# Designed miniproteins, single chains, part 95

Each design is a single chain, and the fold is of that chain. pLDDT is the mean over its residues in the fold that is shown.

## One batch from the design tools (miniprotein)

Design m3311
Fold by ESMFold2-Fast:
Structure m3311 (fold): chain A 91 residues (1-91)
Amino acid sequence: PEAELFVEKDGKVTDLGKVIGPTLDEVLAMVAMAMWIAKKEGWALRVVVRAPSEEEARRMAEEIKRIGEELGFEASVRKVGKDYEVELKPK
């Protein structure tokens, strides 16, 4: 699975690159670190989730949403083609 991270501020989007790992847990750990940094900096994040199966991608997106909400983000998940997208906005 992989997650591609985008920072959104004032309508501008910057691609921070991809987090790639053999397991969902490894990718989630790295995304959680990025979310912690984003919260500290006041950044909004967009995370595009890709996995070999739609179920894995959906599960990863829902878990990113859960972690983001615990960190104080307003989080939403949507399906975009074969991928899932999580938007994380500071509250």
Scores: mean pLDDT 79

Design m3312
Fold by ESMFold2-Fast:
Order: structure tokens, then sequence, then C-alpha cells
Structure m3312 (fold): chain A 91 residues (1-91)
């Protein structure tokens, strides 16, 4: 399978565990998954730059109802995860 697909499957399991432990709601888990999936699709499938991915993730998080500060934090985390995944693929 692709590294992107494997990473998304792992992330889903981590979100499911967080919901089961009462740390986040199912609705929050769905939002976080959709945001990460969108960021990964923009970078790996649509071949967008990291700057374009960051801007689109901020916009998408704002549309999901996150604050501007939180949307920027989420976007920075998504960019960091993409960089980490790229380093793992290229190792």
Amino acid sequence: GSPKESFLKLFRRLLEQAVAEGRITPEEAEAYYEILEKGLDLYFDKKKSLDEVRNEVIKFALEKGFSEEKAREIADDVVSFIRLLENIINA
C-alpha cells in the first residue's frame, strides 16, 4: 500500500482510541481526519507546494469552525507530518 494510505489508517486508529478514552468527541475525530486527509491529498495527489497546502488547510479548518489561531496550529502540524512522511519515504 502507499505510505499515505498506511499513515491515514494509523491516524484513524489513534483518533478512535482518543474517542474511546473520552479525550475527543467523535465529531472532533471526524474533523481532524478530514483535515489531515485533505492536506495529504493536496500534497501527494494534487502536487501542491507545502505553502499552498498550509493555506488550503487553514481555509478548510476555518470552514469547519476552528478559530484562526487553531486553524494555523492544525495547518503547521499537517505540514510537519507531511515533512516527516516524506523523510520516512526517502530514508
Scores: mean pLDDT 83

Design m3313
Fold by ESMFold2-Fast:
Structure m3313 (fold): chain A 70 residues (1-70)
Amino acid sequence: SMDDVMNKIHLLVLTSQDLYLKSKTSTDKTKSQKLLDEAIANLEKARELIEKYRPDLVPDVDQEIERLKK
């Protein structure tokens, strides 16, 4: 169902946010970079679902991906 798809997208976005916060609190540069890369990867997975099911939301997820890349 669409609700199941939106729940998957929401979980990917929340996972990305958690990983991003962990990347900012890590004092290990290698670990910080790995967490940031994983945060971006989760948003890119969300983008694939959004492009297929909710293309109207693509600009919003693209803006968030660019924010994480700085």
Scores: mean pLDDT 87

Design m3314
Fold by ESMFold2-Fast:
Structure m3314 (fold): chain A 81 residues (1-81)
Amino acid sequence: SEEQRKKDLQTLKELIESDVEKAYQLALELAENNSDPEWSTLFKQIARILAQIIKLEKENPELAKRMRDWLLETLDLLISG
């Protein structure tokens, strides 16, 4: 449901702030278990972005922070839609 999608996005947002590795695992799970192909594709895209943020945390932490901030803002826009 649309209400469930907003809850899933809110949970992802909270995990991106507290535990980015868990956010990545949740994004993969939401992509695999989502019956809506458009939302499944969006969660796959979020997972790819999160994988890149995790990689950049060691290589370029400033860029990782900017990507994380951008993703959080993007999720807020999707939730408020």
Scores: mean pLDDT 86

Design m3315
Fold by ESMFold2-Fast:
Structure m3315 (fold): chain A 68 residues (1-68)
Amino acid sequence: SEEEEVLRTFAEAVLLAEQARRKRAAGEPLSPEEELAVRFVEEIDSRQLSGEEFRELVERYKREVEKV
């Protein structure tokens, strides 16, 4: 379902962002995909989102990842 795909994409982004933050802390360069995941998760964490706003942010993240 669309809801399951959105949640899966979010879960994958959270895991990627966690790994990316560890790399950044170790002084390692991040890939563009890792930088996008960190920014996306930090944006979600900083905002009080409706379900619709959450879906829109996930869809925007997916589009940005596809361009990199």
Scores: mean pLDDT 85

Design m3316
Fold by ESMFold2-Fast:
Structure m3316 (fold): chain A 95 residues (1-95)
Amino acid sequence: SMQELREQVQKKLEEIVEIIREAMKKEGFGDGTTGLYIGNIRQSVVHLQQNPSDTTVIDGIRDLADALADRYPHLAEGLRKVAEILEEIQKLLQS
């Protein structure tokens, strides 16, 4: 149902937020910077909900993870997990 879909998307978004908080904390980033990145990922989820067939955001997050892997390995791992969850959201939105 549409209600079950909304609840599943919201739960996955909460998982994404927690992954980013933990990853950024491990890299030593402060709460202010972490809040900005969480704001950006929330906007990315809104974009995906409006454009369910668009892979650009997910591909961009993976490219960012690869670019950060040497300097910020915990953040890179977190971003890869976020990309996987965004793919799950995308599949839910397309079903």
Scores: mean pLDDT 86

Design m3317
Fold by ESMFold2-Fast:
Structure m3317 (fold): chain A 95 residues (1-95)
Amino acid sequence: KDKLKKLIQVEKEAIAYLAARLKAAGASDEDANRIASEVVSTASKSIEAGDSKEETIKKAKETLLRLAAAAGLTISDEEAEEMAKYVVDKLFKAK
């Protein structure tokens, strides 16, 4: 119960962080929230599957770049890696 509550809180914080970064890059509120939720969901599923931190970062980064491109956003590889690492680090601390 308490562990799940902490995980949900960390996921919400990760979504808020990523959505804010995407809005700064020119995303609409709708696109930013959708992309952030999918990236965090991808990372959480990767962690549940037993993937390493490195594998989880790679999957989160790939998802972020794909969804950002589909939304017409230009995000650098370095910026995507920074955002993915931040999200994954937060989620790994909560598990």
Scores: mean pLDDT 84

Design m3318
Fold by ESMFold2-Fast:
Structure m3318 (fold): chain A 94 residues (1-94)
Amino acid sequence: DSSRLRGLFNQILLAEEHGDEARREAYIEQIRALLADDPEKAEQALATLEDALETRLSGQERALKIIREKQSKELQERFEENQKKAEEALLKNL
């Protein structure tokens, strides 16, 4: 199923960007299982995945990492501050 294979490729690329090795490996194993009856197609699919990973990360990796680290930190800090304010408001009404 080419649609399923494309979906797995996209999930592996996303997992790699986020540094989620466990999720990346799980999706690679799903590709191998999906193509277990056709070893040539499995090798071609994995080669395509490696090319896609190299292309996606090459030249853009540092910029994406910096953006994600900055956004993740700002979102986490705002979330924790908003949670603390909500808890303090609830306690004042008890």
Scores: mean pLDDT 70

Design m3319
Fold by ESMFold2-Fast:
Structure m3319 (fold): chain A 93 residues (1-93)
Amino acid sequence: LEPQITTFPDDELEKMREAEGDREKTIELTEKYPHRHDGSPLGRQVVRSLNRAGQGNLTIAYDPKRGQTLYLVTSQSGGSTTSSGNAHTPPPP
C-alpha cells in the first residue's frame, strides 16, 4: 500500500530544511519515506532542495510496479540530458 500524505508534521519539515543543501541527508529522508517521493510534498521538496543546492539534477521517484525507489541523476557539466530511462538503485555498501 502507498499511503497518500498531503501534509507532514513539523519535525519532518525541519529535517527537510536541514537536508536542503545536503544530498546524503536528502537520500536518507527518501529511504526513510520510500513511498512518498512520487507526487508527495516530501518528494517534491527533496528534488527542489537538491536542485537549489546545485548538487546536480537528481530526480527521485517511486516505481510501484517494481516496488523500488528510482534515482535519475544527470550531469550538470554535460548540459545535456542523460540517456532516457537511466535510473539507479542506491549504491551497495
Scores: mean pLDDT 46

Design m3320
Fold by ESMFold2-Fast:
Structure m3320 (fold): chain A 120 residues (1-120)
Amino acid sequence: MSPLEKEFEEKIEEAKKLIKEGKIKEATITVLEASIELLRYAAENLSEEETVKLFKKAIEKLKELIELVKSTGNSEEAKEAIEILEELIKIYQEIVENKYSREELLEIADYLEIVLEKLK
């Protein structure tokens, strides 16, 4: 596992802890920050095949987070978090299916920075 793949996994575990503590907005911010770092790492360091494998694993982790958020109830924060996580899964699925270039991965990272800024 690369140092940044490990960091991504650690940030997902942090997000799970935040969700269990009722800090759903903070958890969503943590996941977005981790996703931006993951996209930039893939763009700079990974082949197409390695990128596909990485984002397939990331999709499964995001699905686990959605189920955890759903278990907390139907708050507006929970609904917003689920919508953002489902959008991230769609983006990751497009990366897996279309084998995005370095430039396309960086454009997605820039888009997620804008989403992140609006939540802060």
Scores: mean pLDDT 85

Design m3321
Fold by ESMFold2-Fast:
Structure m3321 (fold): chain A 65 residues (1-65)
Amino acid sequence: HMKKKLEEEYKKLFEEASKKVMDIGKQARLDAERAAEESPEAARRVRLEGTKKMVDIVSEALKKK
């Protein structure tokens, strides 16, 4: 069953990506909270930057097909 093999490989990829995304997300959240102290707009920008980093990680993992 090709589906089973693909799912197993995807599981591992997702596990690693999930951990990285969570780590980046947590850091971005902390950065956004600090920026929010100065301005809500700054917090939004920091959040967007964090999101871009997360997308980059996911994109890189998917590219390794």
Scores: mean pLDDT 73

Design m3322
Fold by ESMFold2-Fast:
Formats: structure tokens, C-alpha cells, sequence
Structure m3322 (fold): chain A 100 residues (1-100)
């Protein structure tokens, strides 16, 4: 069992580390399907982090997640085909609208 306050900070730190690790893996990955799977994993981490921050009304973490998402999509545009990035961004934006 984790406390909500300690958990949120720890989850954010681990999520940021995981996303940066995913960026490194995406740059080295030669399999297109594996690259897409890595990108989807990063986007899922961002969505889950945003949900948790919203449920805890943590405005600071919400803003940090949004900034991290922008950095992630900017990186994704360099390593993935544009159509894949567009589909991933659309899915991400639809999920974010559900969270509000």
C-alpha cells in the first residue's frame, strides 16, 4: 500500500525516467513494430500520469506531464513516420479529453 502524496511524486519521477529510457530504445530500435510499441508505451505512461495528477488536483504535476508530452511527441516525429505520430497524437488527445 502506497500513500497518495508520496506515490504521486514517485510515480512522476519513475515515469519521466521510463519515458527517457524509451526515447533511447526508440533511437536504437531497427524494428518498426517495436518502435511503435515503445512509443505507445510512453504515451500510455503519460495518460496514466495525467489521470493520477487530475484525481489528486496536483496542478504542478499536470503542467509537468503536459510539458513532458510535448517533448515526447517532438522526439517521436524524428524517429517515427508522420502518419504513425499523427495517429498516436490523436489517440492521446482523445484520452486527455476524457480526463479533462
Amino acid sequence: MLTLDDTLEQIFERAEENIKEIWEKMEKETDPERKVALARSAATILINMLKLAKENNDQEIIERVKKLAEEFFKHAEKVLPQDVVDELRKWYEEEVKKIE
Scores: mean pLDDT 80

Design m3323
Fold by ESMFold2-Fast:
Structure m3323 (fold): chain A 116 residues (1-116)
Amino acid sequence: MIKVEESGGGTFKEGSSLTLSSKISGIDFSKAAVNWYRETASGERITLGFADGSPEVLIPEELRGRISTSVDYEKSTAYLTLTDLKVSDTAVYFSEVIHPLEPATRGEGAKVTVVA
């Protein structure tokens, strides 16, 4: 069974930076892709990027240049970094593991609140 454990959420000041981590277990991480997305209070789902690279066309223009993703294969951990935080970045952030032999599995989400 795939497990996805997100961390790094909390309350952040506008203009600061955020790094979320997602620890993945129960699968060969070298065979998996990790998609990052956020859900706003309105229920809107916004794709932020894949750990192994997603087309920039899937990322809103205002987020391009502020967002980056990476992986640490030894630690089976994916990272999402968001810089120059805005109050509008307040959302629940999810990581979703995609593997050809398994249903997509997401974590519980990391709650992020950005204050002015």
Scores: mean pLDDT 77

Design m3324
Fold by ESMFold2-Fast:
Structure m3324 (fold): chain A 88 residues (1-88)
Amino acid sequence: SLEEVYEELLKEIEEGIDFVIDALKRQGYSVEEIKELALGYAELRVDELVRVYARKHGLTPQEVEELRERMLKEAKEIVDKKIKEYES
């Protein structure tokens, strides 16, 4: 289903965010820099994945916009959560 596929996308985004944050932390970047770079990564990755999904499932422009907004919101929440865990 589209929802199962959405969950797979979120998993890919979360795994990518975790990898990026861990790598930047190990390289000695500040929390502020890590957050900015992780958000930038998340935005670019969401844009790419939504485009791939739109083509694969024949989504309408409205559905693409809704999926993009939902994915971007979730990705930003994941970044915020992971950064807070690293500050603790």
Scores: mean pLDDT 82

Design m3325
Fold by ESMFold2-Fast:
Parts: C-alpha cells; sequence; structure tokens
Structure m3325 (fold): chain A 108 residues (1-108)
C-alpha cells in the first residue's frame, strides 16, 4: 500500500532556494520501497534521503543511485513501527519547471 505520494513542482525562483524537503510519517513495521521520479533535472543531480525517528536519530540514510539507463533506482527500507521524518535533499538548485515525484510504498 502507498503510505506517501507527493509531487513537487518548481514554479518560481523562491521554490528553487529549497534544497531539502521533509515529510512526516507514521509507519507500521515492515519493508518499504522509496521511489523518486524526476522531470527536468540534470542526470548528474545528487539526490539523498534520510529517515529520522521521533527522537531525531538517523535510522536510514543514503544517496539515490542511477541504473545503466540513468533512472533513479528504488531503495528498500526495513523499518520498525513508529513516527519518522523522511528528508529528500538535492545537491543543487532545481531548474524552473522541474518536477519531483516521491512515493513510499509498504511491501507485502
Amino acid sequence: SIVLEKTITINSEEDRKKLEFEFDLELEAGTYKLEIETQGLPKNTVIGYKITDSNGKVVKEGLLLRDENGNLSPVNLNLAAGKYKLTIAFGTRLPLGSKIKIKLTKLP
């Protein structure tokens, strides 16, 4: 089941100043798939993720890797039940008109 699905569109110079996006999560224990799709970003754009628990402890973090076709690879995350913050961070300012789709899915 999908637990988070968000699309970010960069529409202004003010939007471009934001390099980090945060999402509050309340999760059941299980395996989750994190998927990021981008439109209008340079293929060399560094994208990182971080998951912090309710005490501010980093429980998962990493860089999103690209496959042989330049597409961002999904990340599988095994998480205990609890409240978390998901942070998606970009190594550079995002171009005007770019879109980022963030999806977190609980696996069977």
Scores: mean pLDDT 86

Design m3326
Fold by ESMFold2-Fast:
Order: sequence, then C-alpha cells, then structure tokens
Structure m3326 (fold): chain A 57 residues (1-57)
Amino acid sequence: SAQDLLLRVAERETGVPRAVIRRLLATRSQEEAARELARLSGLSVEKARNIISALRR
C-alpha cells in the first residue's frame, strides 16, 4: 500500500523502525508523535512534524 511505502521511506530517513513509527501514529497526537520521532531520530521537531503529517494524509 502507499502507506507501507511511506513508512519504509520514513524508516530510512529517521533510522526509527516502522513498527515504532506506526505505534506513534496510532497512540499519540500529531504533535506528540512528531516530538517523540524527533527525540528518537535526532531530527528537528519541524522535520519530524513534516514526516508525521505526510503519513497522516
């Protein structure tokens, strides 16, 4: 699916496992998911927010 492809791209960009990213999308608000993804990946919150937004579109 398109979402599986986007999750694979996000995993490659962040180094965070797809299962972890999927859990963040399912259990956290968009802003909380972005902050946690930034913490786990070392990316800026702005970049993490853009990734989370793309995955929720």
Scores: mean pLDDT 83

Design m3327
Fold by ESMFold2-Fast:
Structure m3327 (fold): chain A 75 residues (1-75)
Amino acid sequence: GEIVQVELVKDGKSLGTFPAVVYEDYTLVPIPTALAAGGEVFVDGVPAELLTSDGTTDLYKAEGRFGNGAKVEIK
């Protein structure tokens, strides 16, 4: 996988850029658990699934190959 910088947006507010890992068919997006809690996650409008959590970081999987500047929205 390759590391890309994605923009994290919650409630319409940009929280900055965070690293994500891109594979050929999917993208893994680590999000701090406190930011992801209670919301649904989308990458450029594609729904992301919660894959796992260690209590500090949630790992989300979105189908598709996303690049630098992709928008990760918590709704």
Scores: mean pLDDT 86

Design m3328
Fold by ESMFold2-Fast:
Structure m3328 (fold): chain A 80 residues (1-80)
Amino acid sequence: STRVARVVLDLPGARPGQRVTVVATSARGTTVHELLVDEQGRVEADVPLPGGETSADVEVYDEEGRLLARGVARATRDGG
């Protein structure tokens, strides 16, 4: 079964409504999400975790390819 983990990252160089690329890497592969920055300068991403994996490394890039933030998405027992 695929589980989903949520990650929330502060983006100190981003503006509200800015498009950013979120890259999530787990042992089973990489997923890419295009998201909009919220009013607090943050993004929230739902990262699919296949096959009982519990975490993925997350990096956020702006429209110019600059790294804005790094984090880890982790699943709990309750799956999110």
Scores: mean pLDDT 76

Design m3329
Fold by ESMFold2-Fast:
Formats: sequence, C-alpha cells, structure tokens
Structure m3329 (fold): chain A 100 residues (1-100)
Amino acid sequence: DELKKLIKELLQLLLELGIISEEEAEFLEKIYIKLLNGELISDEEADKLQEINAKIIDKLNDLVKEYGKELEEKMKEAASLDLEEKLKTLIEILKKILEK
C-alpha cells in the first residue's frame, strides 16, 4: 500500500519535470502495480521498462548535476537504500528540483 503511494507520487513528479511523458507514466504505473501484486510481466513489457528506467536515470543525473553537489550525494546514497527509502529519497530530490 505505502509502496503504491510512493510510486504514484514519484511518477507524478517525473511527469511534472518533463522527464517522462503521460503515456510513459501510465505504462510505469500499470507495470509497477502488476509487479507489486506478484503478477508476471511479458518480455516486451520488461524491455520497455528497462528503456524508460534508463532514460529516467540519465535525465535525473543531468538534473542533479545542474542543481548541485548536495543532490548528487543524495542520489548516490539512494543506490544503497531499500526500495521504500529509495523511493522516498528520489521523491525528496525531485521536489527540490521542482522548487528551483
């Protein structure tokens, strides 16, 4: 339940920042809900998920470099966190970027 809320908040922030399209946000929400419910995804869905996630990571790294070293450090720390704390940290980073 908490993970579903965090995923929706993260996707909304990514959409507001223009990192993902509305179609990509809808796709990601659908796929992450399936995964949280223990459902299997197709190889095609998995490939698309990897493509979109790679795009998100590249755009986020570019944005945090422009914002400053504090957000770069938070982004690096997020890699070592569990899923829930990782999502919360990414949401915090995106909110700070939106406030700029």
Scores: mean pLDDT 80

Design m3330
Fold by ESMFold2-Fast:
Structure m3330 (fold): chain A 109 residues (1-109)
Amino acid sequence: SSAQQQRQQQLQALSDNLDRRAAEIESRSDSPIDRALAQYYRAEGEGLRHTSQQDYAAAVEAFGRAIDYMDELIRLMEEDPSTSDVDIGMARISLGVLKVAKRNAEKKL
């Protein structure tokens, strides 16, 4: 359907945007926080790309990796005294979104 095609295009566009953000971060810094953030963006992007292709098994695996990278990112942010509570809060919201995305993909298996 046209609605399904529109959703697939939106997921692909989001995936492409996350890949671009990861590349931008990698170009500016190799700090542990920036490395974890870039790995998270790439893994979420992979999950969205697989979802757009209806490859839900691969999407579950990719969202699982994104959750692991986000947990590591939050840990690193909590250990960094220069990181704001707002940024940690936003990371926790992203973690919640990833868990929902993974669960939704699992329901399609």
Scores: mean pLDDT 89

Design m3331
Fold by ESMFold2-Fast:
Structure m3331 (fold): chain A 81 residues (1-81)
Amino acid sequence: MTPEQVLARADEVERRVQELVRQGRYQDALLEAEIALGMLRIQLSITSKYSDDQATIDAIEEAIARLDRLIAEVRRLLAAQ
């Protein structure tokens, strides 16, 4: 998968996670977000080792930060139940 494809997939998963949260499906939302975060971390490792494209590296790091914040929010919602 290319960095562009991984970023597009992460954006799709972010929307899916928001839909699952709206439905009260917090465990499913957490699982989807954690899988996407794993994919982004693998892609960051690959891109950082084999590419000097700082803009792409920055985009992946920003996507990781957004999913980390989303995971923290979903975990907070779960703890409130």
Scores: mean pLDDT 84

Design m3332
Fold by ESMFold2-Fast:
Structure m3332 (fold): chain A 72 residues (1-72)
Amino acid sequence: VLEEAEAALPEGEKVNPALAAAVRVIVDGVRAGEPPEVVVERAAKILVDQMGMPEEVARRIAEELVRAVLES
């Protein structure tokens, strides 16, 4: 649920809509039992498409988000 993902984020940080969408995809993928590699690829694609982020940077951010969700 998006509310759960938002509650897990540090208070006071403004979440970009594209980043919120990536987190939602990560939470859904992790809950569905998808491999972390697949979840990272999907989230990185959202960041590239919606934010114009370089693929390497998007993948790094997606990896950090997946790690944060798995540790939550």
Scores: mean pLDDT 72

Design m3333
Fold by ESMFold2-Fast:
Structure m3333 (fold): chain A 74 residues (1-74)
Amino acid sequence: SMTEKAVENARKAIEEAVKKGDMEGALTYAQILVQELLEQGVPKEEVLKIAEELAEDFKFSEKDKEIIRELIEK
């Protein structure tokens, strides 16, 4: 699906940013992904699950998790 491809592309970008120690870049890619999915009409509950998996897999800080959560829950 387009959603699966968008998530896969974002995971690759986040992984490369994390490998470089660029956690700000990693957060930016995650924010772009969640905004894109919401604009495409993906349900908020599904976007939250995707974002939570990304945050756990890439060990985002509690502050970064909150930034992403607030973006989705608006």
Scores: mean pLDDT 86

Design m3334
Fold by ESMFold2-Fast:
Structure m3334 (fold): chain A 65 residues (1-65)
Amino acid sequence: SAVIRRVAAADVSPEQLALVREGLALLEAGDGERGIALLRKAGIFASNAEEARRKARALLDVVEA
């Protein structure tokens, strides 16, 4: 399981947050390759699109809380 415990707004730059949002949008649009690549630039590493979506959603849920 992916565990993202200490991801908060203070730990994520606006640039990194924008990359996460764009990466997630690409994954949801079916562009898994570009989505995963953008998330990697934001420091999110995943083995597949499902894992990438889960990690991106978890990050956004913490930052947007």
Scores: mean pLDDT 74

Design m3335
Fold by ESMFold2-Fast:
Structure m3335 (fold): chain A 77 residues (1-77)
Amino acid sequence: MPLSPLERAVLRALYELGPATPEQIAKALGVSRGTVTRVLKRLEERGLVARSPDDPEKYVLTPAGEAAYRELVEEEL
């Protein structure tokens, strides 16, 4: 199941920003907050992102999400 371009962009944003709110991700990607929250919920259902234990408004990459991002950058150069 390959990640969509927007799913990949959200994973990259979380990798670069660390724990981030949907608003911070939306600003980084130039998309709406609603678009980001929809993608984050889909990635959360796949176990690739989770709510930050320090701040429930922020999302973080899971170990599986970090592995998926690293695999993606190796495949896409």
Scores: mean pLDDT 80

Design m3336
Fold by ESMFold2-Fast:
Structure m3336 (fold): chain A 100 residues (1-100)
Amino acid sequence: VEELLREAERLAREALRIGKESGNVLGIRAGEVGLEAVRLAKEATKNPNDKKILLQIEIQVGLARIILGVSKVSGDKVGIEAAELAVRAAELALEAAKLA
């Protein structure tokens, strides 16, 4: 569980870094979504059986996928790279929360 959260946080921070260094709005938003998923997953480990937190993490996964889709349609390569990392981060955060 802790290893999944560490990897998720690493990926989310990398997504945010890519977005910020490039001034890329979609990349920044992707990184923020990934970090929010990690924050929610850490809360899930402190509050086991809170199904509302799991739903909130699933929403972050959905938002990261939407950002990835928008980045692909717009041909935004930086947005795609950041959003792919954010999707992976949010999915790992959800997995960690379910195991807690």
Scores: mean pLDDT 86

Design m3337
Fold by ESMFold2-Fast:
Order: structure tokens, then C-alpha cells, then sequence
Structure m3337 (fold): chain A 61 residues (1-61)
């Protein structure tokens, strides 16, 4: 759902700000709905990681 995607995006941005504060590096966050899951792509200093969260778990955020 759009609500789950928005909650995942907000949480990912919050985590990204924490990483920026700790590392001093720019953090870029992208969220995308993929089937029944939400993929969160986090890029820190040119390094990319993908975190998969279920829509059900994201909706509980």
C-alpha cells in the first residue's frame, strides 16, 4: 500500500540522518515497492545497500 511505502521512506530517511551524523558522509535513500515487499536502497559515500521490508512490517512503522 502507499501508506506502507510512505512509512518505510520516512523510517529510512530517519536512519539515513543518523548515519550521516555518525559518519559525516552524505546518505541517499530511495524506496520502491517490489511485489509484496518494499526495497530500501541506501547509498553512503558511493556504496549501495538494499534492505527488503515486507509491506506488513512497513505498515506497522
Amino acid sequence: SEEALEKARKTAEEIGKGIEAKTGQKVEVKTEAVGDNIEVTVTIGGRTSVITVSEEDAAKL
Scores: mean pLDDT 77

Design m3338
Fold by ESMFold2-Fast:
Structure m3338 (fold): chain A 77 residues (1-77)
Amino acid sequence: EEIREELKNRLKTAGYSDQEADELLKEAETEYQRMLDEAARVLGVPREEIEASLTDEEKRALLNTAIARVRRRKYGG
């Protein structure tokens, strides 16, 4: 919601269109879920417990990492 709006505005400032920013954020959300699944596997806890324990700042940081990973895959880094 607010975090996604902030990230979308940053992507638009970086030169992406509204549509490109939305597509990138959708792929980043998928990567974010994959990162949570990996953390759950490594820590030996359910994914929902990790997700519930994250602050908004931590969620923002992880989503920014997910965006960077998606950009690297799509555009070569």
Scores: mean pLDDT 79

Design m3339
Fold by ESMFold2-Fast:
Order: C-alpha cells, then structure tokens, then sequence
Structure m3339 (fold): chain A 70 residues (1-70)
C-alpha cells in the first residue's frame, strides 16, 4: 500500500540523515586530529564535503587544505 511505502521512505530518510550526521562528525574529528580545526569556515566545509564524498586519507586532506588556502 502507499501508506506502507511512505512509512518505509520516512524510515530510510531518518536512517540516511543519521548516517550523514555520523559521517560529518567523523570528518570534523579528522580535521581536529590533523590540526586543521582553526581553518576558515568555508575551507572547513569544503574539506568536510570532500572527506565525506571521496573518503580522503590524512595526506590527501592536508593537500586539499593547502590547495583551498591558495
């Protein structure tokens, strides 16, 4: 039924949001561990996005930070 489909869609949406929140928090923690927490907000947002999408390692994150600061 359409009602069941809507319930499933809402559950999927909630689980997806929780996953995104966890991934975002993990990306923030990575930046803190690398000493990049004091970067400008726009640079941090771009780095978090790249970390979440591309699963960047520590060296890749540092290189992306250098590129974005230019």
Amino acid sequence: SLERSREVAREIGRELLKLIEKEYKEAEEKLKKLGLEDLPEDIKEKLIEKIMIKNLDDEEIKKEAEKLLK
Scores: mean pLDDT 82

Design m3340
Fold by ESMFold2-Fast:
Structure m3340 (fold): chain A 66 residues (1-66)
Amino acid sequence: SMMERQRQIVEEVERLAQQIKAQFPDDELLHQMMDSLVRRTRVLAKTDIELAERMLQAARDLAAQL
């Protein structure tokens, strides 16, 4: 369902953001960027699922580079 996919996108981005923040505990700017990404994804998951999917992909790409 659409609601299930919205939930999955948000949970995955939150998980990836937490993993990145845990790897760099003293990087204040990175933490702020991750928190911003999560907030934007939560809004987009409700209003524009295609953009939410792109936010998830950006988070995956960032995590893969670290």
Scores: mean pLDDT 87

Design m3341
Fold by ESMFold2-Fast:
Structure m3341 (fold): chain A 68 residues (1-68)
Amino acid sequence: DERELYFRIARRELTEELGMSERTAEAIARLIAEDPTMSLREAVERLVEEGVISEELGREILEKIDAA
């Protein structure tokens, strides 16, 4: 399953390279796996808008993306 493969790759990258918690990484990875054209920034912004992650956590993640 292509979605599951993208999910596992994205989740691993987010946890190992960016140091995100498993829960946050899974939420972001799920969005990207469902729409592989979605950027990490777009996924984070969407999760903040949906209330899945806080604005503070979203800002921290976006700063890590910009630094990478």
Scores: mean pLDDT 75

Design m3342
Fold by ESMFold2-Fast:
Structure m3342 (fold): chain A 82 residues (1-82)
Amino acid sequence: MRLTILQLRWIALSTELALLKRQPGADEARLAELERVLRELEELLKKALAGKASEEDLKRAEELLERAEALADELYASLPPL
């Protein structure tokens, strides 16, 4: 269940990243950081799906997910009010 929740949230955040990259005025530095965090999370999820992830790897994945969610929130908040 834990891995399934992480994977579903990663898919959702990856979709949000794609949409945010199309928004005019999105913070390029935060977009780059979100993309980096999601790539690191993807590698940990691939390791977990292969049955090779430690408990520390899963905790790291949860920390990266929380950071990605915070970055997505900051990106939405930083969009210029039109």
Scores: mean pLDDT 80

Design m3343
Fold by ESMFold2-Fast:
Parts: structure tokens; sequence; C-alpha cells
Structure m3343 (fold): chain A 98 residues (1-98)
């Protein structure tokens, strides 16, 4: 159940990021771009920050599907925390897009 909620919220974040970006993002190209910026110590611009959030959401979906979720939190608390964090991430995407 926690894994299912985490996947659903990560999918919602990825879809929201894609809508804000207005185009389909290639995951491998996004990864290369973020690695280059990190290697050069360059700050992310708002669009690059949204791409980083999108990539992290997709990586979370893949990882959870492959390995599941490990948490010491009770199921209800874990689900509540996941939903609260997802709302904060969506608000951050909206702020970056403004």
Amino acid sequence: EVSEVLIKEAERIAEHAERVLGERVDEEEARRRLEELARNGEPLDPREAIIAIWMQARETIRRVKEKGVVTDLPEKEAIENIKAMAEKVIALIDALAA
C-alpha cells in the first residue's frame, strides 16, 4: 500500500512537471544535462530545477517498482507524509514556473 501511494504521488508530480514544461522530456538527455551542471558546479535555472524534480520522480517510480519501500514509519504516517511531501513538491514546481 505505501509503495502504491508513493508510485501514484510520484506519477502525479511527474505529470505536473511535464505540463508546466510544456513538452516531453527525454530522461537520458535530462540526466546528462544535470550531471554536466553538477560537474561544473553551475546553479540550476528554474526550468532545469523542474527537470531535476521530474527526473527524480521517475527514478522514484522505477526504484519502488524494483525494490519496494523500506520505512520505519507506521503505514498511515508514511502515507500521510508522502502526500504532504507531494503537495510541497507541486507547489515548488508552480513557484519555479512563475
Scores: mean pLDDT 80

Design m3344
Fold by ESMFold2-Fast:
Structure m3344 (fold): chain A 112 residues (1-112)
Amino acid sequence: MLSMEEIVEGIRRMADEVTRVLIKRGEEVEPSDPKKAREIIDLGRVLKGLMDTLAELLKKASLEEAYEVYREVKELSDKVIKAAETGSPEEVIKTVEEAIERLRAIIKQLKA
């Protein structure tokens, strides 16, 4: 099992990677669809903010709970990266919106 410090740092690294991949995808989409490009980049900023918030909240959680959340965040991050690299702009937007909804649910549960 990872330490709390490794979990928190892992989520922050995933946030940085997801942000980088979504910015790159937005830049690639911009010549054909500037509106979708902006949506991808803006959703990426929201996702990063939620992941950073989650990393801070996990410092107060049990190690077991933090590890379960880490695994789910990793799965969501892998999904977003795959969509950004291989999907249509519409699939990227949908995947990021679904990830945002799930992260908001996790944050709400941790604050309860």
Scores: mean pLDDT 89

